Designed miniproteins, single chains. Designs and how they scored, part 98

Each design is a single chain, and the fold is of that chain. pLDDT is the mean over its residues in the fold that is shown.

## One batch from the design tools (miniprotein)

Design m3406
Fold by ESMFold2-Fast:
Structure m3406 (fold): chain A 81 residues (1-81)
Amino acid sequence: SAEEREELLRQLEEAARYYEKRAEELKGKDPILAEIEQKIADKLRELADLIRRDQLSLEEVQARIEKIQEELGAYYRELLA
C-alpha cells in the first residue's frame, strides 16, 4: 500500500541518517568502521531512491534489506572475533 511504502521510505531515510552521523563521528577515531557505515548509508539512500521511482517491487526491496543486514552481521561477527 501507499502508506506502507511511505513508512518504509521514512525508516530507510532515518536509518541512512543514523549511519551517516555514525560515520562522521567515527572518521577520526576508526576510519575503517566510518567508511563501512558510510557505505551502508549510501546503499540505504540508493534503495530509498529506487523505491521512490517505482523501480523495485516490495519483494525486491525485502531481498535488498536482508542482504544489507547479512553484510552488517558478517562485519560485526568479524569485529567481535
Scores: mean pLDDT 77

Design m3407
Fold by ESMFold2-Fast:
Structure m3407 (fold): chain A 78 residues (1-78)
Amino acid sequence: SSEDALREVVGYATGAGGAAQVGDFEGMRKYRELAVEKAKEADREEAIRALREQAETYRSLGMYPAARALEEVAREIE
């Protein structure tokens, strides 16, 4: 379902964020690619909104590389 796809997009995007936070840019790119591909099965507007919301959460925690990675995924999905 579109809802299941949205959950997987967020899961892959948070994987990209985690990889970015520890400087694993290969892992970040891999998870970003998976998130963007899975977003094709989800509602695009909902996916972008969820990712930007999660990026703001990471920013509030001082996880700036993770926040940037999620915003880049959201930008690529649009």
Scores: mean pLDDT 88

Design m3408
Fold by ESMFold2-Fast:
Structure m3408 (fold): chain A 90 residues (1-90)
Amino acid sequence: DAAAIIERAERLGREEGRRLAELAADPAQRPRLEEELERGRELLAQETDPLRKEALELAIRAVEAALAGDAEAAEEAGGELGRLVAEHAL
């Protein structure tokens, strides 16, 4: 059941987004997330594949939301990333 697999991937993505928000609440972890954000932006600037570009944009959005203290936005971006990856996995 492809729909069940996609739903699970979306749920796991939302959980990952929430985890990022929890990490961002810890001052000791913020520099690591900021480093990941910079690396993600550099990768996005060099990416030419539309699907990988969309995945990178969602990953960047999740980290940005987490660093801004917006757990809901981080969960939404993570969920969308999980769904995108699952829909295109064959």
Scores: mean pLDDT 87

Design m3409
Fold by ESMFold2-Fast:
Structure m3409 (fold): chain A 93 residues (1-93)
Amino acid sequence: SEEETVKKNEENFQKALAESEATNKPSSFTLEYTTESPTEERIVENGLEFLRLLGFKVEKLDENRYRITLPPASERAEVLARLAALQAARAAE
């Protein structure tokens, strides 16, 4: 079921996030998607591209599975700090 897949993806992501935070090393998890339409496929592709823009590595394993690799926590903190600074600068205008 989609709900079970979404829950599993979220649990896997949270575990990878916790590991990355604890170790300051790259961590990875498997992301599963089942797409039933071109619209759903495009939503998935857009989400994966957004993760790449945030510095995540995205590797296609098969038709419905991707390996997502989180950068070390220190590198993620730097990206988030830069994004926050850009938002603050824009808000000051």
Scores: mean pLDDT 74

Design m3410
Fold by ESMFold2-Fast:
Structure m3410 (fold): chain A 89 residues (1-89)
Amino acid sequence: ELKELVKELGISMSTFSEWFEELRRDAAALLARLDASMAAAKVKPEDEEKLKKTYELQKRLLELAREGDYLGFAKTLVEGEKWIKEELA
């Protein structure tokens, strides 16, 4: 359920909706910038997998925002937040 996922993120539904709609509005431009950033990125071989996963996560979030998929976006954020806390600290 969307409300349960938003609660797990530790934010209000109004905050979530505001962030989502901002991303949705700018999603096409942000996706283009993300793709350009990934194409220009140069990292050590040991960091390539981490870069790829970060890119895939951000791209998925922006695609879901563009589509207006609140539930998919919230699910992806919960999964991504767990990964970020473990890997990026």
Scores: mean pLDDT 76

Design m3411
Fold by ESMFold2-Fast:
Structure m3411 (fold): chain A 88 residues (1-88)
Amino acid sequence: SDELIKQALKLIAEGNEAYAAGDYEKAAEYYRKASELLSQVPGYGNLSQAAYYLADALRALGEGDEEKAKEYLEKALEYNERAEQELA
């Protein structure tokens, strides 16, 4: 659904703004919601996983677990690269 994609991209943009402001918990909530919407759209599975792992990374960072945050961030970046190829 084009509407689900538009809603998810808006949530990702809101998550990016929250992250830039240092609000990791709020950013994680936005990315998690975006992931849930994208998981329903064929062809957006990799972008959904990228948003999911990014949310987990920010949660870990907020908890002070820098090592776990780094592992989740590396996963998010891998899925984001795959999403760029998938959506090209």
Scores: mean pLDDT 87

Design m3412
Fold by ESMFold2-Fast:
Structure m3412 (fold): chain A 114 residues (1-114)
Amino acid sequence: MEELKEAIKDIIEGFEDLIKSLKEGTEEAKKLADKLEEAIKNGDLEKLKELIEEMKKKGYLPEELAERLKLFIKLVNGEASKEEVEKIFSRKVTEEELEKLHKYAKELFEEKIK
C-alpha cells in the first residue's frame, strides 16, 4: 500500500516537473503550462484530461506519464477500476487498497494541485 501511495506521489512530482520544463521551453510550451496551471487552480479535471491528450499528441508528454496522469484523474473522480490500477502499476490491488487510493488521490489533488 505505501508503495502505491509513493507511486501516486511520483506521478504528481513528475507532472510538476513537466510544468516547470514547459515554462522554460518554447512559446507553445509556455502557453500549455499556463493552461495546465489554470485547469489545476479551477479543479477542472475535464480540461486537464483534454490538455494531457493534446500534450501527448504533440510529444510534450511521454505515453507512460500520460496514462499515469489519466489514472490519477480517474482516482480523484472515484472512477478508477481495480483493473486499471493493476495495469498501470503492474501489481494486484485489493478493494480496500483501491478505496484508500481514491481517497489519497483526492486529498493530494486538493492539497497540492488545486
Scores: mean pLDDT 81

Design m3413
Fold by ESMFold2-Fast:
Structure m3413 (fold): chain A 83 residues (1-83)
Amino acid sequence: MGVLREIVERTVREALEELRRLGLLSPEREEELRRRLEEAATRYVEEGGLNNEDITPEKLEELVRGIARELIQRAVEEARARA
């Protein structure tokens, strides 16, 4: 549990830095990122039906990084649509 939380927190931190660089950092975006990544991590472990030996830090990190990337891309597209 602790190591999964650390992976999520690190991914959130990286995503927030990217949003900050793009000028798209907001409290709503931060909350959405945290919520989505926490939900994905919890679901991966609890609902995925995986054995503990199939759950690796690398696999989870790739999963949550993918979700973070999608959320950042959506934020960029929304900003462009508004412009």
Scores: mean pLDDT 74

Design m3414
Fold by ESMFold2-Fast:
Structure m3414 (fold): chain A 88 residues (1-88)
Amino acid sequence: SKEEEENKKKQKQILELYKKAVEELSKTEEGQKVIKEAEKLAKEQSLSPDALLQATVSLGYLAGLPVAKEALEEAAKIANRDVSEALK
């Protein structure tokens, strides 16, 4: 139970980072394009709201957007994972 509670806490911290990153992305033209592509994927694949946040940040990282890169790197540190694992 302690391990599950710790994992849930880490997941919440990561999702809050992703929410903030998506808010910052929405302020740029490049970020708005990434958000629209992620929304299209969410509709096609029936993604949950949490999965949509993950997809948006991952697409932003692949597009070379610094805000998305910083969020993904911080999420990887919280999860104690490589960036490649955080993309899954």
Scores: mean pLDDT 81

Design m3415
Fold by ESMFold2-Fast:
Structure m3415 (fold): chain A 67 residues (1-67)
Amino acid sequence: SARAALVDQVAQLVADGYRNGRIDEGVAAAQALALAAGDLETAELAVTMGRVVARVPENREYARALA
């Protein structure tokens, strides 16, 4: 489905941002993508994903699993 594809791409952008040490940029890109698609709920999900990943400093392996 279109929403499932969007959520997957949003999760990938957040995970890629974290892996590259650019989580804020990854979250911003994911949020912008979701907003451009008209999906406010998925835009909020991108922000939540970023906060969850940032909560534990050793989350590198977890972020890789999300991608």
Scores: mean pLDDT 77

Design m3416
Fold by ESMFold2-Fast:
Structure m3416 (fold): chain A 73 residues (1-73)
Amino acid sequence: SMREQIEEASELGAEYGRAGVSLEEIWKIAKEKYKKGVPIRLVLSFVASALFARGASLEEVREQVEKLEKELK
C-alpha cells in the first residue's frame, strides 16, 4: 500500500540521516529517485525523515520539503 511505501521511504531516510549523509547528497538522491519514477510523496517522505534524523526542526523540514517539491515539479 502507499502507507507502507511511505513508511519504508521514511525508514530509509532516517537511516541516511543517522549515517551522516550530507544534505546535498540527500537532495541529489531525492532528485534521482524522482527521475527514475518514484512518486513525489515517497521522495518527500525520504527527505523529511533524513532531515528529522539529523535534528532539523519541523519548520526547517517544512521549508526544505516545500523547496524540493517546487524544484521537482
Scores: mean pLDDT 86

Design m3417
Fold by ESMFold2-Fast:
Structure m3417 (fold): chain A 60 residues (1-60)
Amino acid sequence: MEERRKALAAASEAGALFTPEERDRILQEVGEAIEKGPDEVRKALETLEKRVAQARAQLA
């Protein structure tokens, strides 16, 4: 549960930082990873965290 919530929260945050098309793609990727299992969620979350951190660094 925590991994899924964390991944969805990261995707939601990324959605605010990216275009609607990029947001939809990110949400779909995370959703598919959640269905595939914890390892895929972890990979998707790591990718999202890096992207969100990079975007936030640009806003700082």
Scores: mean pLDDT 68

Design m3418
Fold by ESMFold2-Fast:
Structure m3418 (fold): chain A 81 residues (1-81)
Amino acid sequence: KVVKLPEEVLEEIKKLIEEGKENELIAKYLIGTIEVLKKYAPPELQKELEKIIEEIKNDPENEEVILKASERVGEIQEEMK
């Protein structure tokens, strides 16, 4: 079962960053979403999701990395339809 809220996830992350919330918490939330998607994704998309998790873990304070990861997750969710 695929979670299909790419725009809402991106908007929520943007708002939390703009409000000065801890980027670490935002990154953890996004990683959790990706882990759920990996359970239902085909093997090729699982590799892409793993790369996104690594990018977030390498720089959880980087707003650009978090937003880019959220957008990429949304693209993968669309591919999993």
Scores: mean pLDDT 71

Design m3419
Fold by ESMFold2-Fast:
Structure m3419 (fold): chain A 99 residues (1-99)
Amino acid sequence: MEEVQKLVDEYLKKSSPEVSRIIESLAKMIEDTYRGKVSVDITIGIIEVTVAVYVTTGDLEDAKFIVEFVKEVARIYGLKEIEEEAERLLEYVEERMKK
């Protein structure tokens, strides 16, 4: 928990108010998934939709920032499926940044 809170604080310091709200929401959702309160599949779906919105609007730097946050939090909690999906989404965002 202390390691995750430190990570959240570091990301919030570097983000806009809009992205900060997303970071806080995703942090809570991933924690709830770790606690067995939310399905891994539902959490992955919400992450995919969130990233797709930023990619579709051309905000690729914020999309990458959000995905990197998700990957780090999932790794701390040992949520392997979410970490693997974040790695896939990071590759997808980076491919679109090359355009």
Scores: mean pLDDT 85

Design m3420
Fold by ESMFold2-Fast:
Structure m3420 (fold): chain A 92 residues (1-92)
Amino acid sequence: SAEERALEAAKRLVRELNPDASEEQIERMARAGLVMGRAALGLPAEEQEDIRRNAPAVWRVTEILRELGLAPLSQEELEAENQRFLEEAAAL
């Protein structure tokens, strides 16, 4: 599926940026990156440019998701996923 291809691509990117990370950390970071990337897809162009400049790793994931045709998150989905991401990040 597109989601499976996106997760695998995100894992490759996370491994490249974090060579010393465990496989568990890589999977958690990759899943978080997918949520952030899908959130970025739904943002106005001005805010997408801010992400491109200030969070290049998130922007790389966003570009991968765009190429794979994944849909952006709705505002409600974004809020729910952002809350889950913060809870998971706090466990690292």
Scores: mean pLDDT 78

Design m3421
Fold by ESMFold2-Fast:
Structure m3421 (fold): chain A 90 residues (1-90)
Amino acid sequence: TATVHVTVTADSVTVTVLAGEPATVGVVGSDGTVDVARLAPGQTATLPVQGDEVRVEVTAANGAGASAVLKVGESATLTTTDKPDDIGVA
């Protein structure tokens, strides 16, 4: 399990792994911009993506996943689970 905090701005997405396992975070902007970061617990990355909406996908080192769709100005905390129908917000 990994717990990841995500904050979306017009030009970037800031991602912090708060707790648990190392995680890979992929972000897709509504314009098709894609970026990926690999983060250990306590690390933060700023990913340059654009659009009025972004899709965030988190994969923990154990293969568990979480995802969310966020608009500019929104933030969310995502916790990875092993459930096949997990849409990501804990």
Scores: mean pLDDT 77

Design m3422
Fold by ESMFold2-Fast:
Structure m3422 (fold): chain A 71 residues (1-71)
Amino acid sequence: LRAALERVAADLRVDPEFAEVGEAIAEALAAGLDEEEMIEVLEKTNPFAATVVRMVRQGLEEGRRAAALAA
């Protein structure tokens, strides 16, 4: 999750329209927050960034679950 969020934050920070969202995610990652803490903080400061984190986490969990079922 953290590696995926670092990539998403970097990509968003390059886009002028989403730089604030990417920066909020990057700051939460740099602060050493866990997944739940990050979502809680972002829900208060940037709700869209919190949604992005949830979507990335859900996608990774679904992929992991599908891989486990296929094995």
Scores: mean pLDDT 74

Design m3423
Fold by ESMFold2-Fast:
Structure m3423 (fold): chain A 60 residues (1-60)
Amino acid sequence: SRQEEIKEIEREIEELVEESRKESKRMLEENASYIELMLFMAEKTEQLIELRQKKRALES
């Protein structure tokens, strides 16, 4: 159902946010450059936008 799909997307968003936070912390601890971190965050932001747009479409 639409409600079940929304809950699934919410779980995917939560997981993506948590993994992004964990990986960005690791990158900083390993002395990743600002550019490397920026590119990583840009990629994860794009993925989040796609998931949020999909959720909004289901929410009508």
Scores: mean pLDDT 84

Design m3424
Fold by ESMFold2-Fast:
Structure m3424 (fold): chain A 100 residues (1-100)
Amino acid sequence: MLSKEEIEEAKKYISESELKDLDPNKEYVQYLALGELYEKKGYLKKAEYYYRKAFELSLSDDSEEAKKVRKLAFEKLVELGVKELKYIVLEGKPLPESLA
């Protein structure tokens, strides 16, 4: 459950972002907004947590808005995973011998 402070931060971000057409009182919209806010701040693990919650909560709602949030949250989770995999590959880090 989001704190009062997290809800207010999410609503402020929604009003100033591409999410302004979504209902800021919906919990899954609030989680999506916090995910984007923390991703922009560079807190990728915290952003992943919020995107996972947005996706999960949107599954209980069949509205067009919930479907949009579900799609956006899923796309963000895939992008975060792809970025991490590209970093590992580009850095050429050898696997630990314990995994050989």
Scores: mean pLDDT 74

Design m3425
Fold by ESMFold2-Fast:
Structure m3425 (fold): chain A 65 residues (1-65)
Amino acid sequence: SDEELLALAKEGGKLLKEILALDPSLEPVVEQYERELARAMVLRDLEALRAVIEKMKELLKQLKE
């Protein structure tokens, strides 16, 4: 649904900002995830959006340790 798509996009955007705030040297990685999110949104691929979000959450977990 468009509601779920927008919610996932919002979550992805927040995660990108958190990663960049914790480690600005990861700008190229953030740009890569931003491209993956944008592609998934254009394709309306909820599974692809969830996959990118999970990758970002795992990276954030490692950065916060």
Scores: mean pLDDT 86

Design m3426
Fold by ESMFold2-Fast:
Structure m3426 (fold): chain A 79 residues (1-79)
Amino acid sequence: MKKMKAWKYIGKQLYDAGLLPSEFKNKEEAIEFLKRFPKDARFIFSPKDVDEKDLEKAQELLKKEDYESLAELEVRLLN
């Protein structure tokens, strides 16, 4: 699979889950969305594919706005 930036992956996950009408166009759009919902980080991953410990780590990275480390975690989970 092609490696994807965290903000693109988050946007795709939200779109696939029906939580967004369209995928994010850029990183700034993703940041604006997350700032509106700063306490809801659970949408980073599909619940079917993620260990609870990995989800907690992803939520921590999202809260810190560390989208690059979040992308690295997502790439590892997709392997």
Scores: mean pLDDT 59

Design m3427
Fold by ESMFold2-Fast:
Structure m3427 (fold): chain A 78 residues (1-78)
Amino acid sequence: MSKEEIEKLRQEAVEAARNGDYDTAAEKVKELFKALGYPEVGEAVANIIRRLAPTVAPQDLARAIETLADVFEEEKAA
C-alpha cells in the first residue's frame, strides 16, 4: 500500500470519527493499521471505538486516531 493510500485511509477514519460515524471510523482504522503492518492493533482499536462510541466525543476520538496513526507511521518508518 502506498503512502497516499495510507494518508487517504487516515483521513477517512478521522472524518468518520468527527462526523460521529463510529462504525465507519472503526472499519477505516482497522484498514489503516493493517496497511501499516499492525492488523492486531487495528482490530483492538476498532473494538475499543465500537465499545466507547456512546461515551466518547467525536472530536476526542478523531484526535486519538490521529495520534495513534502518527505513532505507528513513525514506528513503521524506523
Scores: mean pLDDT 78

Design m3428
Fold by ESMFold2-Fast:
Structure m3428 (fold): chain A 55 residues (1-55)
Amino acid sequence: MKVTKTETKEIELPDGRKVVATIEYYEDSKEAKITVEVLDPEGNVVATFEGYAPL
């Protein structure tokens, strides 16, 4: 059976921007998917980073 775990963290910056990091763990494939979004003070996504790492 495939086992997945998802963690999300949000960090507020002093200038009103936010960084949202989401990590998904895929135990059966031994991989983690990492997605980082940077939001401006109005909540618009201004940058997105995505990567896959072997565990």
Scores: mean pLDDT 77

Design m3429
Fold by ESMFold2-Fast:
Formats: sequence, structure tokens, C-alpha cells
Structure m3429 (fold): chain A 90 residues (1-90)
Amino acid sequence: MEKIKKAIEAAGVTNVSNLKIDEERKLVSATGTNSKTGEPAGVFGYIDSKEDVSGLYTILYTVGDTTHIEGVEMTEGEAPKLVGSISIKN
């Protein structure tokens, strides 16, 4: 639990809440606050297990009239790597 929460925080989401881990589907979801903007953010990711935080995390947040979707590659022991970003004006 704490390991996954720290990985989400490292990926750019603070005040992590509603953390759900589906071990059968290897899915993680959470809500929180975007650490850069202070706006509400959602997180969805695929992980190998609750003990291995490595995986691709998707962070969704809105700033003003623009929705941002960021893909963050997490590897245990390494800094988060932004692998993709899409911004859509609403």
C-alpha cells in the first residue's frame, strides 16, 4: 500500500485518496491533487504487483479549459519518466 502511494506521489499526485488495487487485473486507481497545479487529478495504472511499483501510470487532470493526460513510466528505484503528454482544449 505505502509503496504504491509513494509511486503515485512521485508520478506527480499528492493527497492520494480512494486508492484501489485490483490484484487480479493488476490495476491501480486513485484520486488526489496535481502537485504542480493544485487541481484535482485522477490516476490509473497497470502494475505487476503491489510489491513491484514498476509500470505505466496515466495521470488525468484539468487546468482551466484544458484537459491533460500524462503517461508516466515508473521503475522502482528510478525517477519517474514522462513518456507521453496530450493536452485537449475543452
Scores: mean pLDDT 73

Design m3430
Fold by ESMFold2-Fast:
Structure m3430 (fold): chain A 56 residues (1-56)
Amino acid sequence: QSQQYLQQAQQLLSQGDYVGASQYASQALDLTPPSDTDTRSQATQVSQQALSQYPP
């Protein structure tokens, strides 16, 4: 479930949709249990990348 949102966030990031990527990465984080550190780390990284690419 959370992995689907993570995949969508990564695809949006690749397409330059930083707002969409950030939103889907946040959804992935909300749905990821704290024990799933791999998915959580990836979602956090996508969110940070989207924010760093977002124009000021």
Scores: mean pLDDT 76

Design m3431
Fold by ESMFold2-Fast:
Structure m3431 (fold): chain A 81 residues (1-81)
Amino acid sequence: SAEELYERLREARLGWYKTLSPEARKLFIENDYNFIKKYGTPEELKKAEEYLKNGDVEGLIDLSTRIEVRKILEKRGEKYE
């Protein structure tokens, strides 16, 4: 399901982020923000900017992961559940 895919990707991405150096974490955050900026809706971009202002890195990762799952489902002709 979409929820199972989301949870697995979220866990993998958050787990990977936690193993990174502070410098690598900054690049990870920048890459996630740029991904949301490119593929997210205007509302999702506003939410991402709010997460960044508040230092809510987990919120940013969760949102980026949701958008990634949506992209995967769109390629398969499916909608995010």
Scores: mean pLDDT 85

Design m3432
Fold by ESMFold2-Fast:
Structure m3432 (fold): chain A 85 residues (1-85)
Amino acid sequence: DALKQRLKDAVTQATNEGLQYIDNSVLPQAEKDKFKQKLTDLRNQALADIDAAQSLAQLEAAVQEYVGRMTALAQEIIQADQAAR
């Protein structure tokens, strides 16, 4: 399924960009490891949800859930990085 593959590629790219942001942040190593784990867990869940989707509506729900969780995590990472400066 070309659509599922494109969505999985987008999730993987967003995860890689997030990991790079964390590596370039001023956060202590323990906090970097924590956020990298959360980002990786979110990626793994999104990929599983995309693969499990049996309809367009389920794919849409999986993408919306991922975007919401990614937005919240990104805000948490940015706020933590700013507070550490």
Scores: mean pLDDT 88

Design m3433
Fold by ESMFold2-Fast:
Structure m3433 (fold): chain A 68 residues (1-68)
Amino acid sequence: MEELKRELEELGRRVAELVQKYPGDKDAFEAARAVHEAQLAFNNGDVEKAKEYLERARKLIERTEKKL
């Protein structure tokens, strides 16, 4: 639980920075959506879905950073 909460906070911060610097990047936008969905799943106690969305967000963040 605590590890997942920290991961959500870290990826949320990284995504916010990417969206601010690259507002037109589609992968950064989708990463922000994935982090939001992960937060909703976590708040609903659905740890499995939260982890799935965080994994998706991480891959999208890496894809954004690779292109930019």
Scores: mean pLDDT 80

Design m3434
Fold by ESMFold2-Fast:
Structure m3434 (fold): chain A 73 residues (1-73)
Amino acid sequence: SGLELIRKGEEALKAGDFKTAAEYYQEALSHADELTLEQQARAYANLGRSYFELGDVDTALAYFQKSQALLRA
């Protein structure tokens, strides 16, 4: 289910549907136990990109920082 949500988020992101992408990635991260640390980091990075494209720069930066923290662990 978490992986299926990642896939749906990726499709929405490719379509330029940044709000829908953010919703799928947030839902996927609620199933973090089903995701590898690499998959979680990618989801946070894509969530950050989605918020950046929506003009919410502060939220985007926070998610990019979460992504980087996971990859440094």
Scores: mean pLDDT 87

Design m3435
Fold by ESMFold2-Fast:
Structure m3435 (fold): chain A 89 residues (1-89)
Amino acid sequence: SAEELKAEALKIAKEALKTEDEEEARELLIKAIRLLEKAGVISKEKAEKIILALKQGKLEEAIKILEEILAEQPDNEAIHTLLEALKKL
């Protein structure tokens, strides 16, 4: 269900926030973004742009897109946690 996907994405986002390994954090962030896309929280187009930015090390671009999503969904804990994890990279 979409609720289960959102819960799993939040769990993975929290794991990304806690890890000291930047490579592991990036892989976890990509997994969480894909789950949020499947849950309908992030459009496929925005998810692909964020993932590409993360793979290219363009962290500022990924942050900007997530901040735009957060502006539309200000109470989404998974997006907040993803932004915190990204800002630690």
Scores: mean pLDDT 87

Design m3436
Fold by ESMFold2-Fast:
Structure m3436 (fold): chain A 90 residues (1-90)
Amino acid sequence: LSEEEIRKKELQNIIDYYKEQKEYVKELAKKRNIPEEKLKKILELYEEGIKLVKEMEKKKVPLKEAFEKAQKIHDKALEELNKALEENIS
């Protein structure tokens, strides 16, 4: 595979992962009665992440930088999810 093909495939894998995480968080929110406002914030982080990854593909951003930026978005989404889960532990 060419370097460009590898970059495109890896960036698509990040997008697919974010889509899977959005569905997971939606189902978890239903089961754990997470407030809609908190769910919306988490989903918006993943949507911004998808948008950013698509822009990184267009700009041919190096994979290492792309992974670092994607990891920061995922970390923020997990932080918000953990806060929402803690608020619902009575």
Scores: mean pLDDT 80

Design m3437
Fold by ESMFold2-Fast:
Structure m3437 (fold): chain A 65 residues (1-65)
Amino acid sequence: SSMRERVRELLRELAELYAEWEKTTDPKQKEEIIARVEEIVERLKEVADEGTVLAAESILDRMKK
């Protein structure tokens, strides 16, 4: 379904942003990546199941520490 494809796309974007965040040492660039991940988490809340949303929120929380 289109919703399942959208969830897969958002999770791919999240994984790519997390990889960029891990290799980035500049605090400002890390903040910009975190803001983009926050947008993806909000989009996932609209289309994904609760378990997927909780997993994405866990990744975001790790990035904010």
Scores: mean pLDDT 87

Design m3438
Fold by ESMFold2-Fast:
Structure m3438 (fold): chain A 68 residues (1-68)
Amino acid sequence: SPEMQRLIEEFRRRAEARIASITDPDKRETAERVVRQALRVMEQARSVEQVRQVAAGLERHLDALEAE
């Protein structure tokens, strides 16, 4: 789906920006791993809603990581 591909690329760009703002190298490495896993799951998604659900989970995980 072109809509799903566009949405995945949008979330990829947002995630990359968040990773770039992380100053702790260990947290950055963890964020990079989590983002890679989430993007892989999104690429296998069958609907826009599934992509958004995965993205929401990723955002929560990154928020928790940054709060440490």
Scores: mean pLDDT 84

Design m3439
Fold by ESMFold2-Fast:
Structure m3439 (fold): chain A 91 residues (1-91)
Amino acid sequence: LVGSVEILGPDGSVVERTAPQAGLGALSKELLKALEKAKELGNNVRLTLQGANALDVDILVALAHMLAWVLGYDVEVEQEGDALVVTATRR
């Protein structure tokens, strides 16, 4: 599993990027941190996943929806080639 979490500007430009070194747990923790930081800044967040199995994808997508909802974000999930992209947009 390879993943990255990006904080996005209002035009969709990447303001900050974090790529955790290992696993589902590290990636979900970085997603939470990015959502909390982005909420303070008024920015959006994008999670990108590569090489994830279907169960890991389902767990991360479910977690992203839960965390985003709690923090006042709407979530869109899209398959882009070999990557799954989850975008959280500030309400």
Scores: mean pLDDT 75

Design m3440
Fold by ESMFold2-Fast:
Structure m3440 (fold): chain A 87 residues (1-87)
Amino acid sequence: SSELEERLKEAKEMAEEIKKMAEENAPEEDILKKVRELLEYAYKNKIPKEEIGRIMQEIIDHLVSLGKLDLLLKIMEVAAEIQKKYL
């Protein structure tokens, strides 16, 4: 639906912001806050789990390409916490 497309667009724009923050070496706490905001938005707005997975995979792939593996582990911890909250 067009409403789902708008929610997906918003989530993808948030993911692009997170990727840019990582590229620009923004403070880790600010990046983790944006990841939390993205996931809270996605779950509250009932974005399909497969789409959330794809968006998170794009962030993961980008962090791997930047060699930011410690940040990646912290992001995965945040993702696991929020997923449990919305199970």
Scores: mean pLDDT 88

